# Ledger of designs, part 102: designed miniproteins, single chains, continued (5)

Each design is a single chain, and the fold is of that chain. pLDDT is the mean over its residues in the fold that is shown.

## One batch from the design tools (miniprotein)

Design m19773
Fold by ESMFold2-Fast:
Parts: sequence; C-alpha cells; structure tokens
Structure m19773 (fold): chain A 66 residues (1-66)
Amino acid sequence: MKKVTLYVREDTPEEAVERLKAELEARGHDVEIVRYPSSHEAAQAAYKAGTTEERARLHRIEADLA
C-alpha cells in the first residue's frame, strides 16, 4: 500500500475522477486527489512548487492508466 497523488483540474468531469480513483484503488494504492484551479497559470505555479520526482510520478501514473 503506497500513497499516490493524482492531480486533477477543477473542470475535470466527476466521472473521470471516479474512474481514475477506482483504477488506482484496484491496484492496491491509497489515492489522494488534489484539485487544481481552473486558471492555468495558478495550476502551473502550484505544480512548480513540487519536486521533479512528483512530476515524473504523475506522468508514470497517467501512462500506466492509459
């Protein structure tokens, strides 16, 4: 059991968020969902505050789910 942070936009449909959460939970992950503001600049600023490792983790999760 490892915590996984899933980054989602505020404009993302609820059904898509539920689908991603269910997929990760099915793989035994504890999913934490973080909502980004609809403003692209604000979201980018918040994302940059994170580490390069967090960014790599996000891309891996998205690729694995795709």
Scores: mean pLDDT 59

Design m19774
Fold by ESMFold2-Fast:
Structure m19774 (fold): chain A 55 residues (1-55)
Amino acid sequence: SAARRARLEEELRKAEEELERAKAAVPQTLEEELARELLVATLERYIEELRRELA
């Protein structure tokens, strides 16, 4: 449906913005670096899933 597609497009936009913020972050500790790596991997996977749903 058009409503479903619009929601997925908005979620994709937000996820892409969050990914860019995560990549721009400068971790100060090892724990922050590991958390950043996990967040980036999780967001990249989610974005790929959203793109597949929109295809």
Scores: mean pLDDT 87

Design m19775
Fold by ESMFold2-Fast:
Structure m19775 (fold): chain A 55 residues (1-55)
Amino acid sequence: SEEEKIEKLLEAVKEMLAAGVPESLIRALVDHESTHLSPEAAAKLHERVDEIFAE
């Protein structure tokens, strides 16, 4: 399911951020993964990622 894929990707994003991976590289990975999701799921993924970086 796309919701499960989003949650796993968000967990990976948080782990990468905690490990010191640059935001630009994390965003590039998210952009690449979003190409395999529906437009609705891709929008949700980007929104949730923006929230993580905006905290």
Scores: mean pLDDT 83

Design m19776
Fold by ESMFold2-Fast:
Structure m19776 (fold): chain A 81 residues (1-81)
Amino acid sequence: SARAEAERLRREVEEEVERARAEGRTDRELVAELLRKELEAAELLGLTEVARFARRALEALERGDQAALAEVEAEAAAWLA
């Protein structure tokens, strides 16, 4: 199911977060890479809302708009609840 695929994607993202932190990468670079991977996987799996949130988050991060990024993260968290 799409939910099971989304859960697997989340676990993969968590594993990459742990690996990247061990490598000493910056939080911004890490977040950007994870969002790009999430967007790619979500588009491949047809997870339209996940792809939309990831794209909006990447756009906010690219602009350096921390307020917009926080709003997207809050909306995504509410949708996933």
Scores: mean pLDDT 73

Design m19777
Fold by ESMFold2-Fast:
Structure m19777 (fold): chain A 64 residues (1-64)
Amino acid sequence: SSEIEELARRIEDLLVEGLVRGKITEEEAKQLSAKLHEALALPDEQEKIRRLRELEKEVERLLE
């Protein structure tokens, strides 16, 4: 869905920003990227969206 694609893109952009700004380590980025791929692999679309939104918030908190 477009919502899933937009959420995944936002999370990827936040991870890149965090790495560039030194707010996220390479190890943290790998772990967060793994969570992103785990969420995208879920069969249920609503659970996938829920996990992606939780992950987006987690990454946003790390950037503060």
Scores: mean pLDDT 87

Design m19778
Fold by ESMFold2-Fast:
Structure m19778 (fold): chain A 69 residues (1-69)
Amino acid sequence: NSAMAWNNLGVVLSNQGKLEEAAQAYEEAIRLDPSFAKAWNNLGVVLQNQGKLEEAATVYERALQLKNA
């Protein structure tokens, strides 16, 4: 499965308020492409919306590191 397809599924699920399912879709996108900065950023947004602020911060830091590499 394409990392981009999993990321796009996560976006749809997030827009439906299915935050846990969206997080799982973004995690699968990251598993397929760990350098996919957009998937890391999108996971951070979902974690923040779930109130998982420390996890969201870690994931956002990873997205920033990938953009600068």
Scores: mean pLDDT 86

Design m19779
Fold by ESMFold2-Fast:
Parts: sequence; C-alpha cells; structure tokens
Structure m19779 (fold): chain A 89 residues (1-89)
Amino acid sequence: STEELLLKQIIELLEKAKEAAEEGNIEKAIEYLRQAKAMADVAISLGLLPEVMKKVIELIDEAIKALEEGNIEKAIEYLEKAIELLKKA
C-alpha cells in the first residue's frame, strides 16, 4: 500500500541519516533528514499516523540541531527514538 511504502521510505531515510552521522558525514546526514521530514509532512497531509509523524518531525528537527551543534551522539539518540516510534506504528 501507499502507506506501507511511505513508512518504509521514511524509516530507510532515518537509518541512512544515522549511518551518515556515525561516519561523520554531517552534510549527508542532514540531507537525508530533510528528505525524511518532507516525506513525513506528505504522510500527515494524507492522514497517515498524524500524531506519530508530528513526533517524528520534532525528533528530526532536534537531530538536525544536534548535528549542527556537533553533538553526534545526541543526534543519533533522537534518530533511534524516531525509528523505534515508526517501527512500533
């Protein structure tokens, strides 16, 4: 379904962002996070898990802020929380 595909793609982008952050590629991590946020916004517009997606967007924004501040460990923590939230949905 479209819903399953969107969920899978958002999770994949968050996992790619986490991997890029762990490798120290901050620019690439932020790119993946911005893509994930855009897809989460589309999911909300379609009525897909709006409460979950709003929390995921908040976690993405916090992860981007942490990466921009050089706090990679904190960014990874936010990303792991977002991934867990989506996998339990």
Scores: mean pLDDT 90

Design m19780
Fold by ESMFold2-Fast:
Structure m19780 (fold): chain A 58 residues (1-58)
Amino acid sequence: MEEEITADNPLDVMIALAERAIAAGDKERARQLMETARANFPDDPRVDEAIARLEAAL
């Protein structure tokens, strides 16, 4: 892929941090980050997609 916009908003940052927490085995931290993302971006369809992927990895 060529250059595209990535990590330019707090939602993308929180998703990246949650994925890192899951990779480190910190499922509690990952859950907290997912809950925070849901609370701050409840109507963003990217949140639903990201949370579903993250929950599958927990």
Scores: mean pLDDT 73

Design m19781
Fold by ESMFold2-Fast:
Structure m19781 (fold): chain A 59 residues (1-59)
Amino acid sequence: MEDEKDIEEMQSLIERLRKQAEAARTAGRDDLARYLESQIRDMEKALENYKKILEEKKK
């Protein structure tokens, strides 16, 4: 249950990055948008792995 708080905080950071990526695309800064999207993917992967580790620890 406490780990859920960390997950929510990470998701909040991902949302902030998504808004920045959308703003970059709207401004025609495709390179910046792709960079931010890469960061978002890495964070989403870390979040997914964290959830899986918590579940797989029980096997």
Scores: mean pLDDT 78

Design m19782
Fold by ESMFold2-Fast:
Structure m19782 (fold): chain A 61 residues (1-61)
Amino acid sequence: SMEALKEFEELLRELEEALRNGAPIDEIVEIMKKISEFMKKNPELREEGEKRLQEIFERYF
């Protein structure tokens, strides 16, 4: 849904901000858990989500 996609974009933005600001690993892990739980509840977004996560990690690692 469009609402689920928007919520997912907000979670990805939260992850990217944490990585950009050098947040502690435990904070990053908590954000990743939220993203993982979201993808489990919205399997139709999983493929797009994995691509977006790869893009973010390529930028920071």
Scores: mean pLDDT 82

Design m19783
Fold by ESMFold2-Fast:
Formats: structure tokens, sequence, C-alpha cells
Structure m19783 (fold): chain A 62 residues (1-62)
């Protein structure tokens, strides 16, 4: 849970790199598929997109 909260905070501050790293770690720790997230990051994922993904992943594991 803490990793998704850190991802949300980083994304809200515009820190896409930290937000992505926290989200990826949290998703993997919960056994979630990260393929689309990793491809999105390679394609230049925005802070808004990472924020939306982090909120969705948090909702899935809650």
Amino acid sequence: MELFEKAIEAAEKGDVESAYKYLLEGAKKHGLDTSLLEEGYKAGLSAEQVLAAAKQYKKIVE
C-alpha cells in the first residue's frame, strides 16, 4: 500500500521517474501484470498517466 501512496505523491509533484518506480515495485509486489505500464514508460508516460495508473492499481489491491 505505501508504494502506491508514494507513487501518487511523486506523480502529483510531477516526478514521473520516482512515481513510475514506486508504482512498478508495488504492482510487482502484489503480483500484478506490469507489461503495459513498462511499455507506457518507454513511450514517454506523463505524470497524469502515472497518477491515474497508481490510483487504479491501489483500488485493485484495496
Scores: mean pLDDT 80

Design m19784
Fold by ESMFold2-Fast:
Structure m19784 (fold): chain A 79 residues (1-79)
Amino acid sequence: SMEERARRRSEERVRRSVERILKKRLEEDPEREEENRREAEELLRELREFIERALETARSIPRSEVERVKRAVEKAVER
């Protein structure tokens, strides 16, 4: 619970740091600002999808596996 919360906060910090860095660089490059914004938005979207998949995999797999194994064991001991 607290460990999951700490991991999520760490992931969120990474996301926000990337967003802030990209936003600052877009402001520093006015000549290609529109092109840079599109690229930054695509990169942020890919990064968010990657992080969400990693979090879901880390959270759902252990929990679903634990529940699946628990139920399998309970059914096995019904004998």
Scores: mean pLDDT 59

Design m19785
Fold by ESMFold2-Fast:
Structure m19785 (fold): chain A 73 residues (1-73)
Amino acid sequence: MELLSEEELEERLERAEELFREGRLEEAAEILRELEEQSTKIELSEELRKRLLELSVRLGVEELVRAVEKVLG
C-alpha cells in the first residue's frame, strides 16, 4: 500500500469521525481500517493517535452490539 502523509491521515480521520457521527458505520470502518494499517508504518502525533484510538473503540463497541444482537436476539 502507498504510505499516506500525516496531513492526509488527519483529513481521512476527520472524515471517518464525521461518517461515524452520521451513523454511516461501514464507510467509517473502511477508512479506519486503512488508517490503522498506515499507523503501524509511521509515527503519529499524540493528538492524532488519541483520536484514532477513540474512534476505533467507539466503532468496535457498535460492531459488538450488532454482533450480540445477531447471535442472542
Scores: mean pLDDT 73

Design m19786
Fold by ESMFold2-Fast:
Structure m19786 (fold): chain A 66 residues (1-66)
Amino acid sequence: AVEERRREVERLEAEVAAASARGEEVPRERLARLLRLGSELALAERTDWSAAEREAARARLAAVLA
């Protein structure tokens, strides 16, 4: 799960980097998805939080990014 999200974030980062290298504008939706997944990954790696605390933080993040 965490490793799968990290691979998806890496893939999206590579796509953004490739577009930037070509001087192309990165689509807003792609950037928003990257930021959301990166934030969720950071929360998932927070080992000092309980599962309930991580879930509450994810819910708040989802509300802010909606």
Scores: mean pLDDT 70

Design m19787
Fold by ESMFold2-Fast:
Structure m19787 (fold): chain A 57 residues (1-57)
Amino acid sequence: GKEELEEFIKKLEEKIKELEKELEDPSLSELEKQFLEGMIALLRGMIGWAKKELEKL
């Protein structure tokens, strides 16, 4: 339902904030940085999907 989608979006937004903080680590390799950026992009895509589903309710 609506509340489950809103909770899901909130959890994804919290996870993105955690990953963005990890990206601030100057010791990260280029490969590790690319992996984290890829994960953030995936999670943003999931939020976009969930927001579109929420608009249908």
Scores: mean pLDDT 87

Design m19788
Fold by ESMFold2-Fast:
Structure m19788 (fold): chain A 94 residues (1-94)
Amino acid sequence: KPSLFGPEPMTPEQRLALVPEDIRKVVEEGLKKLKEYVEKNTSDPKIKAIILGTIEGLLELIRLFASSVEEVKKRLDELYKNIPEMIEVEKKHL
């Protein structure tokens, strides 16, 4: 049942808990690797926040549309390859 004021916003970790266990584990491992990569490639907290927010949005899409562990791994690999470009784009806007 929804609360009187609607459901509380879920964290990405809470949203992942709603997916099948095998998919959740692969997404959690991928998220950890992606966060470590972002931290290694930028020290700017504003750029980190923007990139991590984008990663969170993409994880929600993976959660909604992924039908298999293989599809999750493919999408995470594509995301990992795109992070350097995402960081450079955000640097130009700041």
Scores: mean pLDDT 68

Design m19789
Fold by ESMFold2-Fast:
Structure m19789 (fold): chain A 56 residues (1-56)
Amino acid sequence: SAEEIAAAGRAGGSRAGRIVGAAGLLLQGMTPEEARRATGASEEELRQAIAFAERM
């Protein structure tokens, strides 16, 4: 679920965890801003998450 993906992104505390978590939320239909806030991702990490989600 989106809640589980968001929680995993926050709990991971790593750049990779936030990027993958944010990408998962984008695939679930969250906006980029919502995904960023839910995971604590930086603007740079959000850009990587968008690229990752588009590739999948």
Scores: mean pLDDT 76

Design m19790
Fold by ESMFold2-Fast:
Structure m19790 (fold): chain A 67 residues (1-67)
Amino acid sequence: SLSKEIIRKYGPEIVATLEAMIDALEKIAKENGIYDEEEFKKLRETLQKTAERLAKEAGVSLDEILA
């Protein structure tokens, strides 16, 4: 797993990058007629749980990780 130092320094950037990737994928899916609302809901739930785990591991608030 990532060290607490790495998570504290780069956690917000990692989560923001993942969020931007999901947003980009959702846009592509909608433009190509393959949008699945439940699949994107699951992806965003996974991102939320990842942010929660990173916050817990680094000993910081969820708000700090969500940037």
Scores: mean pLDDT 82

Design m19791
Fold by ESMFold2-Fast:
Structure m19791 (fold): chain A 60 residues (1-60)
Amino acid sequence: MRARELLEEYVQALKAGDTEKAKEAFKKLIDEINRLYAQGKKEEADRLMEEFRKALRELR
């Protein structure tokens, strides 16, 4: 799924120190989450948001 691929790309870019790739993936990830909410796919969007928050906690 595209949303999961974007989350994985963002996490990988952060771990690699690739700031530009991380910024691009982050923007695309937020855009995808917003698109899912707009389409009424709230459960899918909420799950992606929770996975994103979990990834950020792991990187602290």
Scores: mean pLDDT 77

Design m19792
Fold by ESMFold2-Fast:
Structure m19792 (fold): chain A 62 residues (1-62)
Amino acid sequence: MSREELVEEVRLHAQKLGLPEEVVEELARKTREALEAAKTSAEMMDIAIQSVEEARRLAEEL
């Protein structure tokens, strides 16, 4: 899976959770930045998982 596919997966999860568009875009931006710094596929997967968990946490605050 490419970095762009992982960012899109995180965006889709955040949208399904009902997060506002600006929050979805901010999360996608942070995820992309973290993925660009990742050196291994394991790091990329860990970043994607953490981003999805952050989206769930943000949704629970609403």
Scores: mean pLDDT 81

Design m19793
Fold by ESMFold2-Fast:
Structure m19793 (fold): chain A 87 residues (1-87)
Amino acid sequence: ALEAAVEEVVAKHDAVAAEELAELEAVGSEEAVRLFREAARLAREAAVLKAKAEATGDEALLAEAERLWAEAQRLAEEAYRLIQEHL
């Protein structure tokens, strides 16, 4: 079912994000951690919308998923930039 597929995508995404957040917290950059948490949240929402779009053929949901994913990538890049500057 669509709901089960969405739940699986969310669970996998949350597990990866948790591992990445733990590594970032060890670096000690609170701002980078905050940006990465926001990026993870947007990426999670994008993944859910993409799964729904693929299941339903809804082009509007696909477009929204792509928009949120692009924003998540931008925030993640900013978080990694801050870590590189701190190192």
Scores: mean pLDDT 75

Design m19794
Fold by ESMFold2-Fast:
Structure m19794 (fold): chain A 67 residues (1-67)
Amino acid sequence: ERKKQLLKLIDKLSTKYKDDKEAQEKLLEARRAVEEGNLEKALEIALEVAKEKGDEETVKELEKLKE
């Protein structure tokens, strides 16, 4: 399920970047977008965080959810 995979990746990013308040706020917005059914917005926000952190593995996993 795309929604469950996306939430799993958002949780992974939240765990990895727990000390980064900006990342945490963006990831909270991504989580809210998932809850509202806006998966595209949630994906875009999560990708922004992963790219800003240079987390290429998580970027790849998020990009697969776009397909």
Scores: mean pLDDT 83

Design m19795
Fold by ESMFold2-Fast:
Structure m19795 (fold): chain A 99 residues (1-99)
Amino acid sequence: SEAEELLKKIEEAIKELKEMIEELKELLKRELKKEDILKAIGMVLRGIGLLLDAELNIEKIKELGDEEALKKAEELKKELEEAYKELKELAKKLFEKID
């Protein structure tokens, strides 16, 4: 269904954020290069895009009137926001490590 496809896009966004979180955790274990800082900046910007895309997909689910899909979308939104918060905190730690 259209609602299932929209939910899948939100789940894929969460997966991408979690993959970026793991990559930042690995970067924090070693000596940083300038390229690592640029990569972390890119990940934060990508994360903003993923949050905005998820908000648009949730609004589309609301328009479809699928109450079960909307409930799942709200749960996924919380997971997405928590993942983005973790990504930002890890990026902040990485930026502080260069000083």
Scores: mean pLDDT 86

Design m19796
Fold by ESMFold2-Fast:
Structure m19796 (fold): chain A 84 residues (1-84)
Amino acid sequence: MLTAAGRALQLALEGAPDGYEEEIDGVRITTRYDEKTGISTATAVNESAGVELTFTAKDGKLVGVHFRDRVNGFEHSGPHSVPS
């Protein structure tokens, strides 16, 4: 999951093409790009563990992180990190 999460973050920050898919260690990563808003999204899904992690970026900057754990019923949407 951690390696796939890092890859998903990279794909979101780089603005990977809409509909691009990749698989790392059983984790499926899918990217979306909205040309109108300049928003790039990468979602990493580990179906076996029931965990999903989504990164949203705009103009190469992270603007959102969403984590979902279906096994424990935990869901968290974090605000974008602002440098101190």
Scores: mean pLDDT 75

Design m19797
Fold by ESMFold2-Fast:
Structure m19797 (fold): chain A 80 residues (1-80)
Amino acid sequence: SKAIEEAIERIRELKARADPETAALLDALISLIESGAAAGLSAEEITRQVEHAVNHLAPRLSPEARAVLEEVVEILREAA
């Protein structure tokens, strides 16, 4: 859980630098991560859920927003 808490903190730093639309997507991903952790999911299971969400969103995103969301996936992979 500490690794996930540290990952959420890094994602919040990304949110602070993001435009409002990307920041809203990051808030949704943080909520997904927090819900998974509260439900007792492993870091690997949480990472898989976020990766699926990001892949589903990717075709509708700007290249800049996509890059930020892919960075979220990398942060979680490091925590897993």
Scores: mean pLDDT 85

Design m19798
Fold by ESMFold2-Fast:
Structure m19798 (fold): chain A 62 residues (1-62)
Amino acid sequence: MSDEVLEVNRKVAELIYKKDYDKALELLTSKAEEFEKNGDLESAQFLRRQKEGVERVKKKLE
């Protein structure tokens, strides 16, 4: 897993803390697609699973 995944995780955590769930989901989608295009399927899959987790949390709060 790349250092870029850790940076994405940090930014996602900050967005969730600010209640910007839609921005967190957009960032995760964008970065997962970027990693997939670059052949980093492991990082892409990790971010897609994290996106699913964020979507579940958002639905529980709504």
Scores: mean pLDDT 80

Design m19799
Fold by ESMFold2-Fast:
Structure m19799 (fold): chain A 62 residues (1-62)
Amino acid sequence: SPLEEAEKTGKEQIRKMVAEGRGEEAIELAKLALERAKELGSEEGVAIAEKLLAFAEELAAG
């Protein structure tokens, strides 16, 4: 589904950024994605963005 692909792509991008030492940027990108999802009123988009933010924070923390 488009939502499964969006989550997969987001996690791959976050993993790459953290591997490059850009963990803080990955967290900020995830926060921006969450804000956009909230502005659009997409419940599914918000749920994915929250998962991506949690993933970025966990991965960046070690």
Scores: mean pLDDT 84

Design m19800
Fold by ESMFold2-Fast:
Structure m19800 (fold): chain A 60 residues (1-60)
Amino acid sequence: MVDPELILKSLLETHSGEELLSDEELLRREMARILGSDWFRLPEEEQERLMREVKELLKK
């Protein structure tokens, strides 16, 4: 089960929120690294939705 809060925690261990929000390609690459095969099993629309959820969490 994909938890956006756990993804956010992993992202913030290596990058700042500002860095991740300013570089969408970096965010996408880190999402793929963290989730691995689970990321690539998601349809493109679900990948984009998860990206939006994580971006909204980063803005808090």
Scores: mean pLDDT 79

Design m19801
Fold by ESMFold2-Fast:
Structure m19801 (fold): chain A 69 residues (1-69)
Amino acid sequence: SLAEKAAADRAALDAAIARGGADAEVPLSEERRKLTAEIGAKLRAIGDALDAGIAEGDLEKGLAAGGAA
């Protein structure tokens, strides 16, 4: 079946990645995940500060607060 073929192809890919030193890349992948989460949090803080400034009718204040985040 198509599902069985897809499962076999996935297993073969996972085995190839493991053979290619995936264990050495696991800590790096987690570190990159942490950095991505930090960037996401900073972007959300900037967006929230801009929205607050716009709501107050002071876009320049919102931009300054966003730049500080």
Scores: mean pLDDT 62

Design m19802
Fold by ESMFold2-Fast:
Structure m19802 (fold): chain A 74 residues (1-74)
Amino acid sequence: MEVARKIALYLYENPGKSFSVRELAEKLKVSQSTVSEALKLLKSEGVVEEVAPNKYALTKDGLQGIEGAKEAEA
């Protein structure tokens, strides 16, 4: 999903911060339902975790995965 990649990259650019579905929807200019579905996918892949009620952050494994993908595409 394109939105899942955008969420992962946004979290990667904001290390140590967590965001709600609403905040991610506003920043990415997409619906909250689209963000919620993308977060379910990212959570199932271990890329993001819920660090507080309705607050999501990039996992250490997710951070390493994004860095590896960027290096392979460069």
Scores: mean pLDDT 77

Design m19803
Fold by ESMFold2-Fast:
Parts: C-alpha cells; sequence; structure tokens
Structure m19803 (fold): chain A 91 residues (1-91)
C-alpha cells in the first residue's frame, strides 16, 4: 500500500475529470485504488467518472465501495442515490 502514490494518481485523475477526459480520469483513479485500496476518495471519484460516462452500474459499485470505507462521506451518499435514480430511468 503506497498512500503517497495513491494521492498523486488521485490528483492526476481529478485534473482529467475537470477537463472532461473521463477515460484518463478512470485510468488514474484506478491506479490510485491499486496503490491504496483504502483510498475512499479515489473509489468515490471512480464512481463519478463512470457516472459521467453513463455507466450507472459501475458508478453504484464504486460509490458503495467508497461508503464501505468512509460511511460519513455525504458526497458519495448523494451520488449513490443519484446513480440509482438514473439507472431506473433507463429501465
Amino acid sequence: MNKKLSQEYLDKGLEYLKKKDYDKAIEYFQKAVEADPNNAEAWHNLGVAYMKKGDYDKAIEYFEKALELDPQNGRAYGNLELAKLEKKKKE
């Protein structure tokens, strides 16, 4: 587990997320969770990036993982509810 490397990958992923390069954001957030699987913020941002791509199933999985690690993350909670709602609209 490399917490510093995970944070560096998380920061890089956030830069790509701001640029709306969701594929690069996912790549770096995935590297962040590989470096530190306990990085709840990286799991949350994987969910955000997948949600932006319209992959609500993946978004739900990653938001649930973020909340497993950090149950008080209100942003992940709200995003999980939104992802579940968007999934229902496609059914």
Scores: mean pLDDT 88

Design m19804
Fold by ESMFold2-Fast:
Structure m19804 (fold): chain A 114 residues (1-114)
Amino acid sequence: SKVEDLAKTLLYTLGVEGVVPNEDILLRALELAERAGLDLAEVTRLTPDSDLELIRRAASVFGVLAEELGLDREEVARKVRELGKEYGVPEEVIETVVEGILNPDPEIAERARK
């Protein structure tokens, strides 16, 4: 499922151990992150202990990518909650990611869509 692949790739980007990303989705997410003006060195060093605002901004890129792929962002958010709990991600981090997907940062979304 593309929804599951997107959710797994996002969790992988957050440094969640044991998650296997989809390589095509990961490459596109990094391209959109760079276009949005995110520091790729910071994004590639993300962990669940990272700054919540940085996590929210990174998750916003995956919200834009979900729209680009024609995926329902509500279904992606639900899958992120499901897998995040399964992989032991802190609830505060899961909800920050979900917020980024459902309500992407306007500046990140504008830049990523161009």
Scores: mean pLDDT 88

Design m19805
Fold by ESMFold2-Fast:
Structure m19805 (fold): chain A 100 residues (1-100)
Amino acid sequence: DKDEIAKERIREGFLSAGFSEDLAEELAEKLVHTSDPYENYRLLLEAIRRALERGADLSVLLQQVRSLRARLETLEPSPEREALLAELDALQAELEARLA
């Protein structure tokens, strides 16, 4: 199954980035099957918040936030994009404060 191969690669990517197996599996499943272009960003943002609460590596999470923010900035302006960018900016500030 081509979707299962894509899902496994996404899952491995999150595991390599320091996410838990449960979070990596949940994200990979939802990312492969979502029809909402902003849902991927919402799922990634929620996963970063959950990983932060569970004591994940702050430097890894900051890199993920910056990567996600850069991808969002390539999309056309929309209320959904601006809301997600605001949430990512707040999360980035929190992560940078914890690393300082």
Scores: mean pLDDT 74

Design m19806
Fold by ESMFold2-Fast:
Structure m19806 (fold): chain A 60 residues (1-60)
Amino acid sequence: KATITALRDAEVTYDGKKAVLPKGTVLKNAKVLKEDEEEIVAELLGKKIVLPRDAVEVTF
């Protein structure tokens, strides 16, 4: 599983709802489902989260 770190305040969609992850937020044990140039789609706590690729760092 991956750790996702917010490099800046990031607008995300979590379980279909918009939210903001503050800069420095660390999401542990995320399952990355899809990654492209614009977005990362992961599963976190059984829910889908969509993150801007340029706003986050992913480590495995």
Scores: mean pLDDT 81

Design m19807
Fold by ESMFold2-Fast:
Structure m19807 (fold): chain A 61 residues (1-61)
Amino acid sequence: SASAEEGRRLGQEAAEAALAGDRERALKYIEKARSFAATSTGDGSGNAAAGAGEAERILRE
């Protein structure tokens, strides 16, 4: 669904920014992904939360 894809894209963007060492961009997308997860349901929420969590893990080194 569109929600599932948007959640995936936001989470993936956060994780990719974190992996690239772009801390500022990673934090912005973590915020966007967390916000999307809080206001959506199902796969959209889960995908966004998973990606944000992965980005947070990467940023912790």
Scores: mean pLDDT 83

Design m19808
Fold by ESMFold2-Fast:
Structure m19808 (fold): chain A 67 residues (1-67)
Amino acid sequence: SFKELLKKLGLEGLIGAARAGDGDTAARIARSLAEKGLISKEMAERIIELARAGDYEGAARLAEEAL
């Protein structure tokens, strides 16, 4: 579905940003995905927390689990 495509593209973008060390972009994508109902608010909060802590590998891994 179109929603599944948007979720996949958003998560792939988040993973790319996290792996590049761009925590602000990763956090922004996570928040946007949760606001659109594509991931849970809890998952978005966990990803944002990891990105803020500089745990980019952890943020990327959690996003990969949602694919």
Scores: mean pLDDT 87

Design m19809
Fold by ESMFold2-Fast:
Structure m19809 (fold): chain A 65 residues (1-65)
Amino acid sequence: SMKLETEAEVSLLVMKGAIAERFGDLEEALEAYEKALELNKKSEYPDEEQIAYLEEKIEELKKRL
């Protein structure tokens, strides 16, 4: 379903963000997390816990840029 496809894409973007963050690529990490947040919010049933996690990560990264 479209929901499952979006969920998989969000998961991949979160992984990309985590990898980028680990290697100090903060701008790449920010872009990946922002894209993940956008897709999650656009899903039919948004994951509120993941949204909160991503919003916190985005805020943290913006303070470090």
Scores: mean pLDDT 81

Design m19811
Fold by ESMFold2-Fast:
Structure m19811 (fold): chain A 61 residues (1-61)
Amino acid sequence: GPLARAKEAIAAGDVEAFERALVELLLQGADPALLEQAARHYFEEGDKEAAIAALEEAARA
């Protein structure tokens, strides 16, 4: 699913795949605030672990 693709994209450094997976998560009803937090951790802070944690929380909420 898109959560798995987002995590794989982060591990691979594939920004384009990560952005596409975020859109898919939004369309499936993931929390937009937590998805924004995940994107901020990844793009602004370079914190892959925090980004993955926020993605998992967004998909669960």
Scores: mean pLDDT 84

